# Designed miniproteins, single chains, continued (3), part 98

Each design is a single chain, and the fold is of that chain. pLDDT is the mean over its residues in the fold that is shown.

## One batch from the design tools (miniprotein)

Design m11613
Fold by ESMFold2-Fast:
Structure m11613 (fold): chain A 57 residues (1-57)
Amino acid sequence: MSEEAARYNDMGGVYLSLTPPDYDKAIEYAEKALEIDPEDEKAKELLRQAKEMKGEP
C-alpha cells in the first residue's frame, strides 16, 4: 500500500470514528485510496463498512 493510500484510509477511519459518523466522507476517502491502490484491502473493507452502516446495499 502506498503512503498516500494509507493516509486516505486513515482519514476515512477518522470520519467513521466521529460522533455521529460521517459515512459519506468515509466512503469518499476509501474510494480515493482505491484510486491510488485498487488492491488495498483496508480501503475495500472501510468502503464496505461505511456503506453497510449508512444502509446502502
Scores: mean pLDDT 79

Design m11614
Fold by ESMFold2-Fast:
Structure m11614 (fold): chain A 100 residues (1-100)
Amino acid sequence: SKEDERKIILVESDLALLAMNAYIRYKVTGDEAYREIADILLEGIQKIDELRKKGASLKEILEVAKKTLEEVRRIAEEAGDERTAEFAERGIKRIEELEK
């Protein structure tokens, strides 16, 4: 549906923005945690795109996005970056609202 497509675009946009921010932080700080976060987000986006092409359900796509953000939150927490962990948690909460 158009509503499902809107939800997917919103989630992919959130992941892409977080990936760009992580990549910039990696370039500025040299901290490998941000490279790992950027890579995980990029892999998540690629997996979502592949699922969309296969006609996967909204539920399956949102589950991939949520797992991607949960992994990002874990790495950010291990790196001591509360701000990045908070951004990931906010993204997870948005996905949970979209799941209904």
Scores: mean pLDDT 87

Design m11615
Fold by ESMFold2-Fast:
Structure m11615 (fold): chain A 86 residues (1-86)
Amino acid sequence: SAFEEAKKYYELGLKYAAEKKYEEAIKAFNQSIELLESLPEKTKEILELLKETYLHLAVLYHDMGKLEEAKEAIRKANEVEKLLKE
């Protein structure tokens, strides 16, 4: 399923991030986000993974000195957090 594929990209992103392969990590996290956002119904599990992925992206962008991209990723994570509180 698209959700299972998104989880695989998320895990791949975490692996690359741990190895400091920042461009590969960002690409993998973005692929996970694209798949999660393509899903028509947003379950709690989808929203939780989406939020976590945006937070990891924010950390990576910050580490790379890409502060505007980091700020946007935090903004997206906060939007998802609001949906989780409903």
Scores: mean pLDDT 88

Design m11616
Fold by ESMFold2-Fast:
Structure m11616 (fold): chain A 56 residues (1-56)
Amino acid sequence: MEAMRKLAERGVAGGEAAGPLAGALAREAAARGLAAGSLEELLRALGLAAGLAGLA
């Protein structure tokens, strides 16, 4: 269980470094009127996939 928590923390830390890039992409998507819901769904699916990969 602790290993999963550490993996999630590392993922968050990686996201911090990519913050400016993610922000630019989100702003561009909003300007084009793209659905933000798709990004949320993809991020959630990636989180679940990472957790399952840790179990395998």
Scores: mean pLDDT 53

Design m11617
Fold by ESMFold2-Fast:
Structure m11617 (fold): chain A 82 residues (1-82)
Amino acid sequence: SELEAARKTVTLARAVARASGDEEAARRVEELGERLLRALEAGDLEEAERYAREMQRVVDEAAAKLSDEELAAAIAAARAEA
């Protein structure tokens, strides 16, 4: 389901942002992830797409701060929790 897929994506995004050590990025991902899931539950696909896109930008910036090993570890941890 779209909501299940989105929850897994949010879990992965949170793990990457937290691993980066950027507390502001982690907070932004948490807020954007919550807004994304709420928009999907409401059937607001345009708002959901907007939040998903912004969350992806934050995650990409956070991932750029990580080594390949740190990024792989964060992804593996998130997948184990999903």
Scores: mean pLDDT 84

Design m11618
Fold by ESMFold2-Fast:
Structure m11618 (fold): chain A 62 residues (1-62)
Amino acid sequence: MLSVEELAELVHEAAGISVEEAKAKIEELIKKGLDPLEAAVLLLAEKGVSLAEAVAAVKAAL
């Protein structure tokens, strides 16, 4: 399983936001009831990465 830190780095590379911002946003989404992978996929989609591409990126990192 990818850690929140590893997921934050993936979002940083794919969406261009800072690792710190990505980590904070992922943690916020987890508090709302999403699992870490769902949080990363949703954040990537929110930043303009297509949902299919976001899912593929997370799966490739597993």
Scores: mean pLDDT 77

Design m11619
Fold by ESMFold2-Fast:
Structure m11619 (fold): chain A 96 residues (1-96)
Amino acid sequence: FEEKAKKLQEEALKAEKEGNYDKAEALFYEAEAYQLMALGDEERAAKASKEAGERALKEGNTVTAAASYEAAAEAYEASGKYEEAEELKKKAEELS
């Protein structure tokens, strides 16, 4: 998770530098989720990623919303919350 978080932060900075602020924001939220998972706080990571997905969807960024919901689903699965994970996977599929 730590290496994944670091890579996502680098990608977020690149997106920001390119002027793609919606993508940069989504990548920063995803990086934060992986940092929280690295610390063993999967439930908090799941909530953060879910909120990022909801925000991206409101902004019309369906690609970013799908990615954020997938990250949230992964974190919920890691925390043993399979019903919440399945719901978020379904939302991500509907946006794909």
Scores: mean pLDDT 77

Design m11620
Fold by ESMFold2-Fast:
Structure m11620 (fold): chain A 77 residues (1-77)
Amino acid sequence: APDADTEALLREGVAAINRAQEMVEKAKAGLATPEEVRESAEYARDAAQRMRDAGFTNLADVLEKYAEEAEKAAEEL
């Protein structure tokens, strides 16, 4: 079973993915500023690095993809 630190990192990774998904959809709907979307992309990239360092490569890859989508959405706003 994962220890408390590993469990906390997994929860952080899942929460970061959910946050990134919500921000990308909000940006596509025109309900977010470019600054909010860029901040979300930075958060997702930081979370991706933490997940990668912990060995959660699949979570890191998903977070990086959402960061790229957020950056593209910010450019279109």
Scores: mean pLDDT 78

Design m11621
Fold by ESMFold2-Fast:
Structure m11621 (fold): chain A 67 residues (1-67)
Amino acid sequence: SLRDEAIELLKRYGKLSDEEAERLLEGIQEALKLGPLGRRIALHDLKTHYGLSEEVAERIIELAEKL
């Protein structure tokens, strides 16, 4: 599923546990409800605080937008 792909990317590249990845994905979905500003904040956070590349962070955001 799209959710399972997003969780696996967060775990693999963010070095997160299942619980941490699930909570972060939930936070990303909440941020996306704020529109373009929320999307920008979520993308920035994934890159700066979780150390994800632009490509991986963008893929996670794209998956979260389809959930």
Scores: mean pLDDT 90

Design m11622
Fold by ESMFold2-Fast:
Structure m11622 (fold): chain A 110 residues (1-110)
Amino acid sequence: KVTLTQPSSVTGNVGETVTITATASSGDISNANVNWYKQKPGEPKELIIYNQSTKPPGVDSRFSGSVSGNTATLTISNLKAEDEATYYNQLVLPGEPAVWGPGTKLTVNT
């Protein structure tokens, strides 16, 4: 069964660019459905990236996604205090149930 690894925490400063990565235990995921979710305490998970790099309507242009080999990357540019949240990678492979990463807590310094 495929597993996802994410760093437990990442810290960034307001105005900088931060990256959050997820690595799959399987090989190349460049053709997989890779999604990113943002969750604040007490709130449901919000879809912010789907199909590796596509943004839903209403998601801030500062968010972008990419996939290379077995690694998915979420990039947040011009970091804001409201970006402080836990970010979860989700991997959907053909014929298998969706795999969730453990989440990365983003802390934002002002």
Scores: mean pLDDT 85

Design m11623
Fold by ESMFold2-Fast:
Structure m11623 (fold): chain A 73 residues (1-73)
Amino acid sequence: SLKEKAIEAAENGDVIEVFKYGSEIWRSTSDDPEKQAEVSVFVAELLRKALEKAGIKTPGAEAHVEAFEEQKK
């Protein structure tokens, strides 16, 4: 299922795959405003998780670096 693939991609920090599967789910619900709103929230949450995972690996994630520095105190 697309939702399972999107979740797995988010857990792996694969932002491109999350966007790809998220876009497919979004397009599948374009005729259903209720589901379209739900998909918007779902995809946004998965993108946040994927970006956090990718940011941990990538030195450019300043927001996470600041949070991590606060925890070191």
Scores: mean pLDDT 69

Design m11624
Fold by ESMFold2-Fast:
Structure m11624 (fold): chain A 71 residues (1-71)
Amino acid sequence: SAAEGKKIFEEKIAGTHGIGEAKAGPDLTPLVGAVFDKDFLAKLLKDGIPGTSFPALNLSDEEAKNIAEFL
């Protein structure tokens, strides 16, 4: 769920990445509304973005899906 995704985001990601704000890692605003397929977004969150400072987040499939529903 989006609510569960928000909780996981705040516990595991929000310390290094913001939405509308760059932190130690890059701003995640481009992921919000830029991907229509939530399954693709969940995979991207789990695998990271190669060649960027956005690493693989060590998420389960369920955690990644819930975060994608939040974004």
Scores: mean pLDDT 62

Design m11625
Fold by ESMFold2-Fast:
Structure m11625 (fold): chain A 56 residues (1-56)
Amino acid sequence: MEMDEEVYKAVEMAKQLSKIDPEGAAKALREFLEAVKDKISEEARKYAEEVLKELE
């Protein structure tokens, strides 16, 4: 799906932000995923959820 690329970009931004604010990074990524959950592939969603768990 065209939104899959945006998910990968959001994940990279969250990884960078997590070096300064891990809780804020996790929250931002979670909110982004909730907003786009019906517009992305299952693979992109799964990847982002795995990264979100690592940010905790």
Scores: mean pLDDT 77

Design m11627
Fold by ESMFold2-Fast:
Structure m11627 (fold): chain A 74 residues (1-74)
Amino acid sequence: SEEDEFNAFLKEFVAEAVRLVRQGIADGKSPEEILEEVLKRVEEKAKSKGFTDDQIEELKRAVELAVRTVLEKL
């Protein structure tokens, strides 16, 4: 189902986003640069998988919240 595909993508991308955050920190990037790069990757991958604009915006909001939460605790 679309819900199963959406949830699978979100789970996979949250794991990838955590990896990108850790790599960005290691590379000396700012929190804002890391967030911008992660959100760009979410949008590009979601578009490639055929998600709607509304689904892409929902994914971006969820990932942004997760990234900001991780960065604020560091």
Scores: mean pLDDT 80

Design m11628
Fold by ESMFold2-Fast:
Structure m11628 (fold): chain A 80 residues (1-80)
Amino acid sequence: LDAVKQAILDTARQVLPTLLSPDDAQRILDELEARLNASKSLDDVKRAIAHTVSLVGEVASDDDTNQFAQALAQAYRDAL
């Protein structure tokens, strides 16, 4: 579980600054980290990912949001 959380957070830290303003990237990263810290299961991690993708979708293009979603999905699978 902790390895999956770390992989998701590390991937978001690499991808979000390439897609979003520094302020939006930091805000979304802080919320993702808080949600991952509160996650007690893999299903909680999946919900944290879905919520974070939703937040990115409010400020980014559909293409950038899809790129981010795919990056997190791959990080999740690779950490299992």
Scores: mean pLDDT 82

Design m11629
Fold by ESMFold2-Fast:
Structure m11629 (fold): chain A 80 residues (1-80)
Amino acid sequence: SADEEVRAAALAFLRAVDAGDLEAARAAIDALVAAAPRASELARAMALLALAVARTAALRRGDEEAAALAQEGIDRLAAV
């Protein structure tokens, strides 16, 4: 389902950021945004929360690139 695609993409983003793999993190954001229009409001809201938490954690550790990518994901999801 699209909800499962959104969940899988959000989890892939978190794993990629934890691994320092910014290319994989960007690909996960692209997959997330592609699935979002077909997903439930709850699935989109949970993904937004996950990205917001990831952004805050990145900022706290000084990882400006990961924080910027999480913000890009938030902005793109909010536009759906």
Scores: mean pLDDT 88

Design m11630
Fold by ESMFold2-Fast:
Structure m11630 (fold): chain A 82 residues (1-82)
Amino acid sequence: SLAELARALAELGLAAAALADAAVAAGDGVAGIALGAVAVALGLAALRLADAAGAPFEVVALAIAATIAGIGAIFEAELVLA
């Protein structure tokens, strides 16, 4: 279902954000930005699908968490590159 796809995309987004944080911690700001951008894209896609599917708030919350985590990773990565 679209709700299941939205959850899967949100979970992938959270995984991408975790990888982005790991890249930033290793001093790789370029990889951190790229992975953080993937996390944001997946989180936003998950939000759109969750809304279209009428998914439960838990799925929406996961998609928001993935988007916020991706944004945070990008900002931290930009600080490493500055």
Scores: mean pLDDT 87

Design m11632
Fold by ESMFold2-Fast:
Structure m11632 (fold): chain A 82 residues (1-82)
Amino acid sequence: PPSKLELEAEIQTSLGLMALELGDGELAARQLRKAAELVREAHPGDKKYEEAARLLEEAAELAREGRLEEAKELVEEAEKLW
């Protein structure tokens, strides 16, 4: 079963995706940054999960810039690593 941190990361990622679908880039950026933090905490020292966290942080920055479709693509790429 996933850890509490891993479940919280999945929840924040899903909330971020919903915010992107609703056009709320600022909310999406905050949620995706929180997801990246939780991924790193859940899987310290794991290269695969560090890459997932990096993609979530890049998606958050794109969302903040209003580049919502590009942000969605990066979140989908990060989820493939989970």
Scores: mean pLDDT 87

Design m11635
Fold by ESMFold2-Fast:
Structure m11635 (fold): chain A 85 residues (1-85)
Amino acid sequence: SLDELREFGREVARALEEALQQTDPEKAKENLINYFKELIKKSKDPFLQEFAKEVIEIVKKNTDLQKTADEVSLLLDEKMREVKK
């Protein structure tokens, strides 16, 4: 559903904002990985599972939390644009 994907996008954006507010970058990184692992476990949607896996790889590759958030936000924006017809 279009509305379900938009709600998902808002949840992801919130998780990224919370991570950026963390004073410990290592802890923020672990929290992001755990969030998306949980999403894979709970989601029955292959699209959401693949997106979450891609995000986990982005988080693992980057040492800089700001760059991680930017890359994830860009990926999210691309997926959201696909849903807008």
Scores: mean pLDDT 74

Design m11636
Fold by ESMFold2-Fast:
Structure m11636 (fold): chain A 55 residues (1-55)
Amino acid sequence: SALIEEEARRLGVSPETLRGALEAIRKLGELGLRIASHELGVSEETLRRLVERAE
Protein backbone atom coordinates (compact mmCIF):
# COMPACT_ATOMS: atom_id res chain seq x y z
CA SER A 1 0.00 0.00 0.00
CA ALA A 2 1.56 3.27 -1.18
CA LEU A 3 -0.40 5.13 1.51
CA ILE A 4 1.21 3.02 4.26
CA GLU A 5 4.71 3.70 2.92
CA GLU A 6 4.09 7.47 2.67
CA GLU A 7 2.47 7.73 6.11
CA ALA A 8 5.23 5.64 7.72
CA ARG A 9 7.89 7.99 6.31
CA ARG A 10 5.89 11.01 7.51
CA LEU A 11 5.62 9.54 11.05
CA GLY A 12 9.29 8.46 11.15
CA VAL A 13 8.60 4.71 11.44
CA SER A 14 9.17 1.76 9.11
CA PRO A 15 6.27 0.66 6.86
CA GLU A 16 6.47 -2.77 8.55
CA THR A 17 6.07 -1.19 12.01
CA LEU A 18 3.09 0.89 10.87
CA ARG A 19 1.47 -2.13 9.17
CA GLY A 20 1.82 -4.15 12.39
CA ALA A 21 0.32 -1.31 14.43
CA LEU A 22 -2.70 -1.01 12.12
CA GLU A 23 -3.21 -4.79 12.22
CA ALA A 24 -3.13 -4.70 16.05
CA ILE A 25 -5.76 -1.93 16.02
CA ARG A 26 -8.01 -3.99 13.71
CA LYS A 27 -7.70 -7.07 15.95
CA LEU A 28 -7.81 -5.41 19.41
CA GLY A 29 -9.85 -2.26 18.75
CA GLU A 30 -9.39 0.45 21.39
CA LEU A 31 -6.77 -1.62 23.24
CA GLY A 32 -4.71 -1.97 20.06
CA LEU A 33 -5.09 1.76 19.43
CA ARG A 34 -3.75 2.62 22.92
CA ILE A 35 -0.81 0.20 22.61
CA ALA A 36 0.15 1.38 19.11
CA SER A 37 -0.16 5.06 20.11
CA HIS A 38 2.15 4.53 23.09
CA GLU A 39 4.72 2.42 21.18
CA LEU A 40 4.93 4.66 18.08
CA GLY A 41 4.60 8.01 19.89
CA VAL A 42 1.68 8.85 17.58
CA SER A 43 -1.72 10.15 18.72
CA GLU A 44 -4.70 7.79 18.84
CA GLU A 45 -6.59 10.20 16.55
CA THR A 46 -3.86 10.01 13.88
CA LEU A 47 -3.79 6.19 14.00
CA ARG A 48 -7.61 5.98 13.88
CA ARG A 49 -7.63 8.13 10.72
CA LEU A 50 -4.91 5.95 9.16
CA VAL A 51 -6.90 2.76 9.84
CA GLU A 52 -9.91 4.34 8.10
CA ARG A 53 -7.83 5.50 5.11
CA ALA A 54 -5.90 2.21 4.74
CA GLU A 55 -9.16 0.23 4.67
Scores: mean pLDDT 79

Design m11638
Fold by ESMFold2-Fast:
Structure m11638 (fold): chain A 83 residues (1-83)
Amino acid sequence: SSLLKALEQAIEGAEKARKEGDEFGYDVWLAFAEIATAIAILSAPPEKREEVRKLSQELIDALEAGDFETARELAKKLAEVVE
């Protein structure tokens, strides 16, 4: 899915930036993930919006914590709920 690819790209970019000490690049990839998750929430049917919002917040929290493995699992769950 386009959403899953966007989220995986954001997570990979954030992980690489963090490993390289690129604080600005990390912030940009985090912002990209926030935009992608906001679009996911807007695209979700009304009955799924709360679940998508919760998963989106958990994904952003995982990225901010540097837990890229959990972020990838959450991205997959998010894409499955929206599609």
Scores: mean pLDDT 88

Design m11639
Fold by ESMFold2-Fast:
Structure m11639 (fold): chain A 80 residues (1-80)
Amino acid sequence: SEEEVRKFFEEKLEEAIKWLKENPDATRDEIYAKAHEITRELAEKVFEKFGRTPEALQFLARLHREFVDKLDKLYEELKK
């Protein structure tokens, strides 16, 4: 279900936030590399649950945007 994928997304987002807080000297490139790894796992989970449908691709695109936005905002806040 979308709820199951959303739960997986939230767990991965929490892991990424924890990693970023524990690695305050991380570069933007390192953060993007971490985001890429998690986005790849997220894509696999979405396609596993829904197949490669237009709806699944749209859902994945929305999750990816939310993930990157939240990570970027946190990074900027931590670099104040």
Scores: mean pLDDT 77

Design m11640
Fold by ESMFold2-Fast:
Structure m11640 (fold): chain A 97 residues (1-97)
Amino acid sequence: MAEEAERYLEEAKKSKDPAKQILLFNRAAHLAAEAGDEELVDRVTEAAKEIVKKMSPLDKAVAMVSFATNLAAARSQGKEREAAAYERVLDAIAEAM
């Protein structure tokens, strides 16, 4: 799980496609949280904040909706760690806007 999360994080950081970056950051956050790797959740949060901050207004909105949707899904499934990770990324992106 953590190894897969790190791979998705590095792929997201190297991608130039906003949609791919948003998808990969969501996957990295989920897997890092599922693994209980708080340091990796922090790294995903910081990378997502810095990259999404540089996106177009439309891509920023897509990122916000994507993380909010996954947050709601994690909460409905009782996945508290994953929900907390999605909320942390969402809050960081919102604060950086």
Scores: mean pLDDT 87

Design m11641
Fold by ESMFold2-Fast:
Structure m11641 (fold): chain A 62 residues (1-62)
Amino acid sequence: SEEAKKKEEDKKLLEKLEKADLKEQIEMRIRKLLEQGYSREEIEEIMGNIPLVKEIIDKLLS
């Protein structure tokens, strides 16, 4: 049914939002720091030397 399909998409979207919330917050902060002229090294010092942070920086600077 049409309603079941829409409900399944909404559930999947909510699950993605909840799961990615922390990662999205980190990414937004890194983007802001890059726009303000901070270097990769400075961002790593501010955000922490975490593999997730490095991966996000690499993707944004590619």
Scores: mean pLDDT 73

Design m11642
Fold by ESMFold2-Fast:
Structure m11642 (fold): chain A 66 residues (1-66)
Amino acid sequence: GPALQAELNRLGRELTSQFEGELAEEVERLLVRLYLQNSDEELVAILREALKLKGEEALRFLRSQL
């Protein structure tokens, strides 16, 4: 629903804001792929877990979820 989509948008923005340039572009591509492979509820859980990590650890975690 709209509340869950708003949460996904917020989490995605917080996550991408931690990266710059080509890494930010990679995170955006990973988010698109994860969105297609998971329910909204599953993706919220994945993004919340990623936000507990920083930098390369967050990126490795996101890659592992594909």
Scores: mean pLDDT 84

Design m11643
Fold by ESMFold2-Fast:
Structure m11643 (fold): chain A 84 residues (1-84)
Amino acid sequence: DPEAEVERAKEAIRSSLEDLWNLAFALLEKLRRGRATPHDLEITRFVIEELRKRADVTFSYVTDGKLITVTAQQLADELERLMA
């Protein structure tokens, strides 16, 4: 069933994006606090490349009762800026 195959692919991409988002957020916190190791910087380069492949994808999360939405492109740009 081609439609079921497409839906499975979308679910796999979504699951991968959730893992990518969680890793990107953890690295963002480390970079902002000046606690990134050389190993963290290497991982951050990989994360930036993966986010840029999905630049228009949005991530939404709730913090302190407020809904925040960012694009993968915005997150990649911020990570790259903090690495400089």
Scores: mean pLDDT 74

Design m11644
Fold by ESMFold2-Fast:
Structure m11644 (fold): chain A 76 residues (1-76)
Amino acid sequence: MEALIEGIRAAAEAGDAERALALAERLAEEAFPEAVRYLVEEEGLSEEEARRLAEEGARRLLEETRALAEAALAAK
């Protein structure tokens, strides 16, 4: 998982939005069940609330990844 996060950062910094987004989508997909489990078990949220927050987190990750890649391209 950490290797995916580093891969996203490297791709975004290189301005490779397609690769950065593909890696971010893969991270979100792999992390979703663990994020839901963590929110339910550690934070005491309902499964419904946990799923909603995990979906929000995934959306934010993709949005931030796109913005970083676009900024990197604009800076080069």
Scores: mean pLDDT 77

Design m11645
Fold by ESMFold2-Fast:
Structure m11645 (fold): chain A 72 residues (1-72)
Amino acid sequence: SELRKKILEGIGKILRGIGLILDGERLIKKGKELGDEELIEKGKKLIEEGEKLIEEGKKILEEVEEEEKKLQ
């Protein structure tokens, strides 16, 4: 089902986004401990990408919910 594929895509993006945020937070912590501004910057970019993926995944799931309501 195309609808099922969209659900899995939306969930997958949210999970990947959470992973990137956690990785980004770890890099920021390590960068602060080492005084490494490049690691802090890399961590911030990972958090931004993770937040973007979560938002994209949420939009996919919202679209799926709207499609299901139109068919029921």
Scores: mean pLDDT 89

Design m11646
Fold by ESMFold2-Fast:
Structure m11646 (fold): chain A 94 residues (1-94)
Amino acid sequence: SEELVERAERLAEEAVRLEKEAAEAAKAGDVEKAKELLRRAAELYREAGELYLEAAEKEKDPKKKRELILRAVALYIRSIGLEFMAETGIVITG
């Protein structure tokens, strides 16, 4: 479904914005704000990954299906990484 992919892309774009805000908060020394923004970004990446997997289930072309699954996996890995950073207080500065 094109609508599922478009929704996933919008959630991923919002997550990227929150990651940038988290990096800026970390640079400013606001560790608690950075952690909160990373948790929110992780949630949005996870939701985007779920939508890509749903789109993959509906996709009949094996090549496109594989691409959607790989996008979902990449977003899940990023989500896990951001959750770990938020939990440990190790935040990407930059």
Scores: mean pLDDT 87

Design m11647
Fold by ESMFold2-Fast:
Structure m11647 (fold): chain A 105 residues (1-105)
Amino acid sequence: MEEAKRKMAEAEGAAHGLYKYAEAEEKGEDKSEEAIKIGEKKKEEALKEGVDKEESKEKAEKALEWAKKKGDETLEVAAETALLMIEDPKKGEEYGKKKREEAAK
């Protein structure tokens, strides 16, 4: 339903934002503010135009690879959640909930 569409748009935004953050960090730059702005813009575009599932998966996969190389567990969980949400919003939401519960322990 509409909630699934919203979750996929959020995942697209997250994928693009995380990729921008990872790309900048690899170059030794702090672009966290720009990553947030890109994520917000891509979420709005996805809500209006529909989710680009293939591009969003590519961005999330690249962010995930960089997070694993850096050992950034928070970024790895975020990128994996975005990938799962793009593929299956329900499965991605369940994964994100589980990881939040584990972090709260």
Scores: mean pLDDT 78

Design m11648
Fold by ESMFold2-Fast:
Structure m11648 (fold): chain A 68 residues (1-68)
Amino acid sequence: KIEELIKEVFEVGDEAEAKATSPEERQRIANLTVAGVLRAIGDYLEGNEEEAIKTLEDTIKELREMAA
């Protein structure tokens, strides 16, 4: 569900930020986390739930790549 995906985005984002080696890298990760969630919320409010879910899943994937 969308709430669970949003929670996962923040959890993965926090993990990626914890692995960041500079304040600048940490800020980029934080920006990606927040931007992904805001885009998904926008899509959801417009009635595009499938697109919202895809945006959250794509954001989680990007954050996991950054954490690895």
Scores: mean pLDDT 83

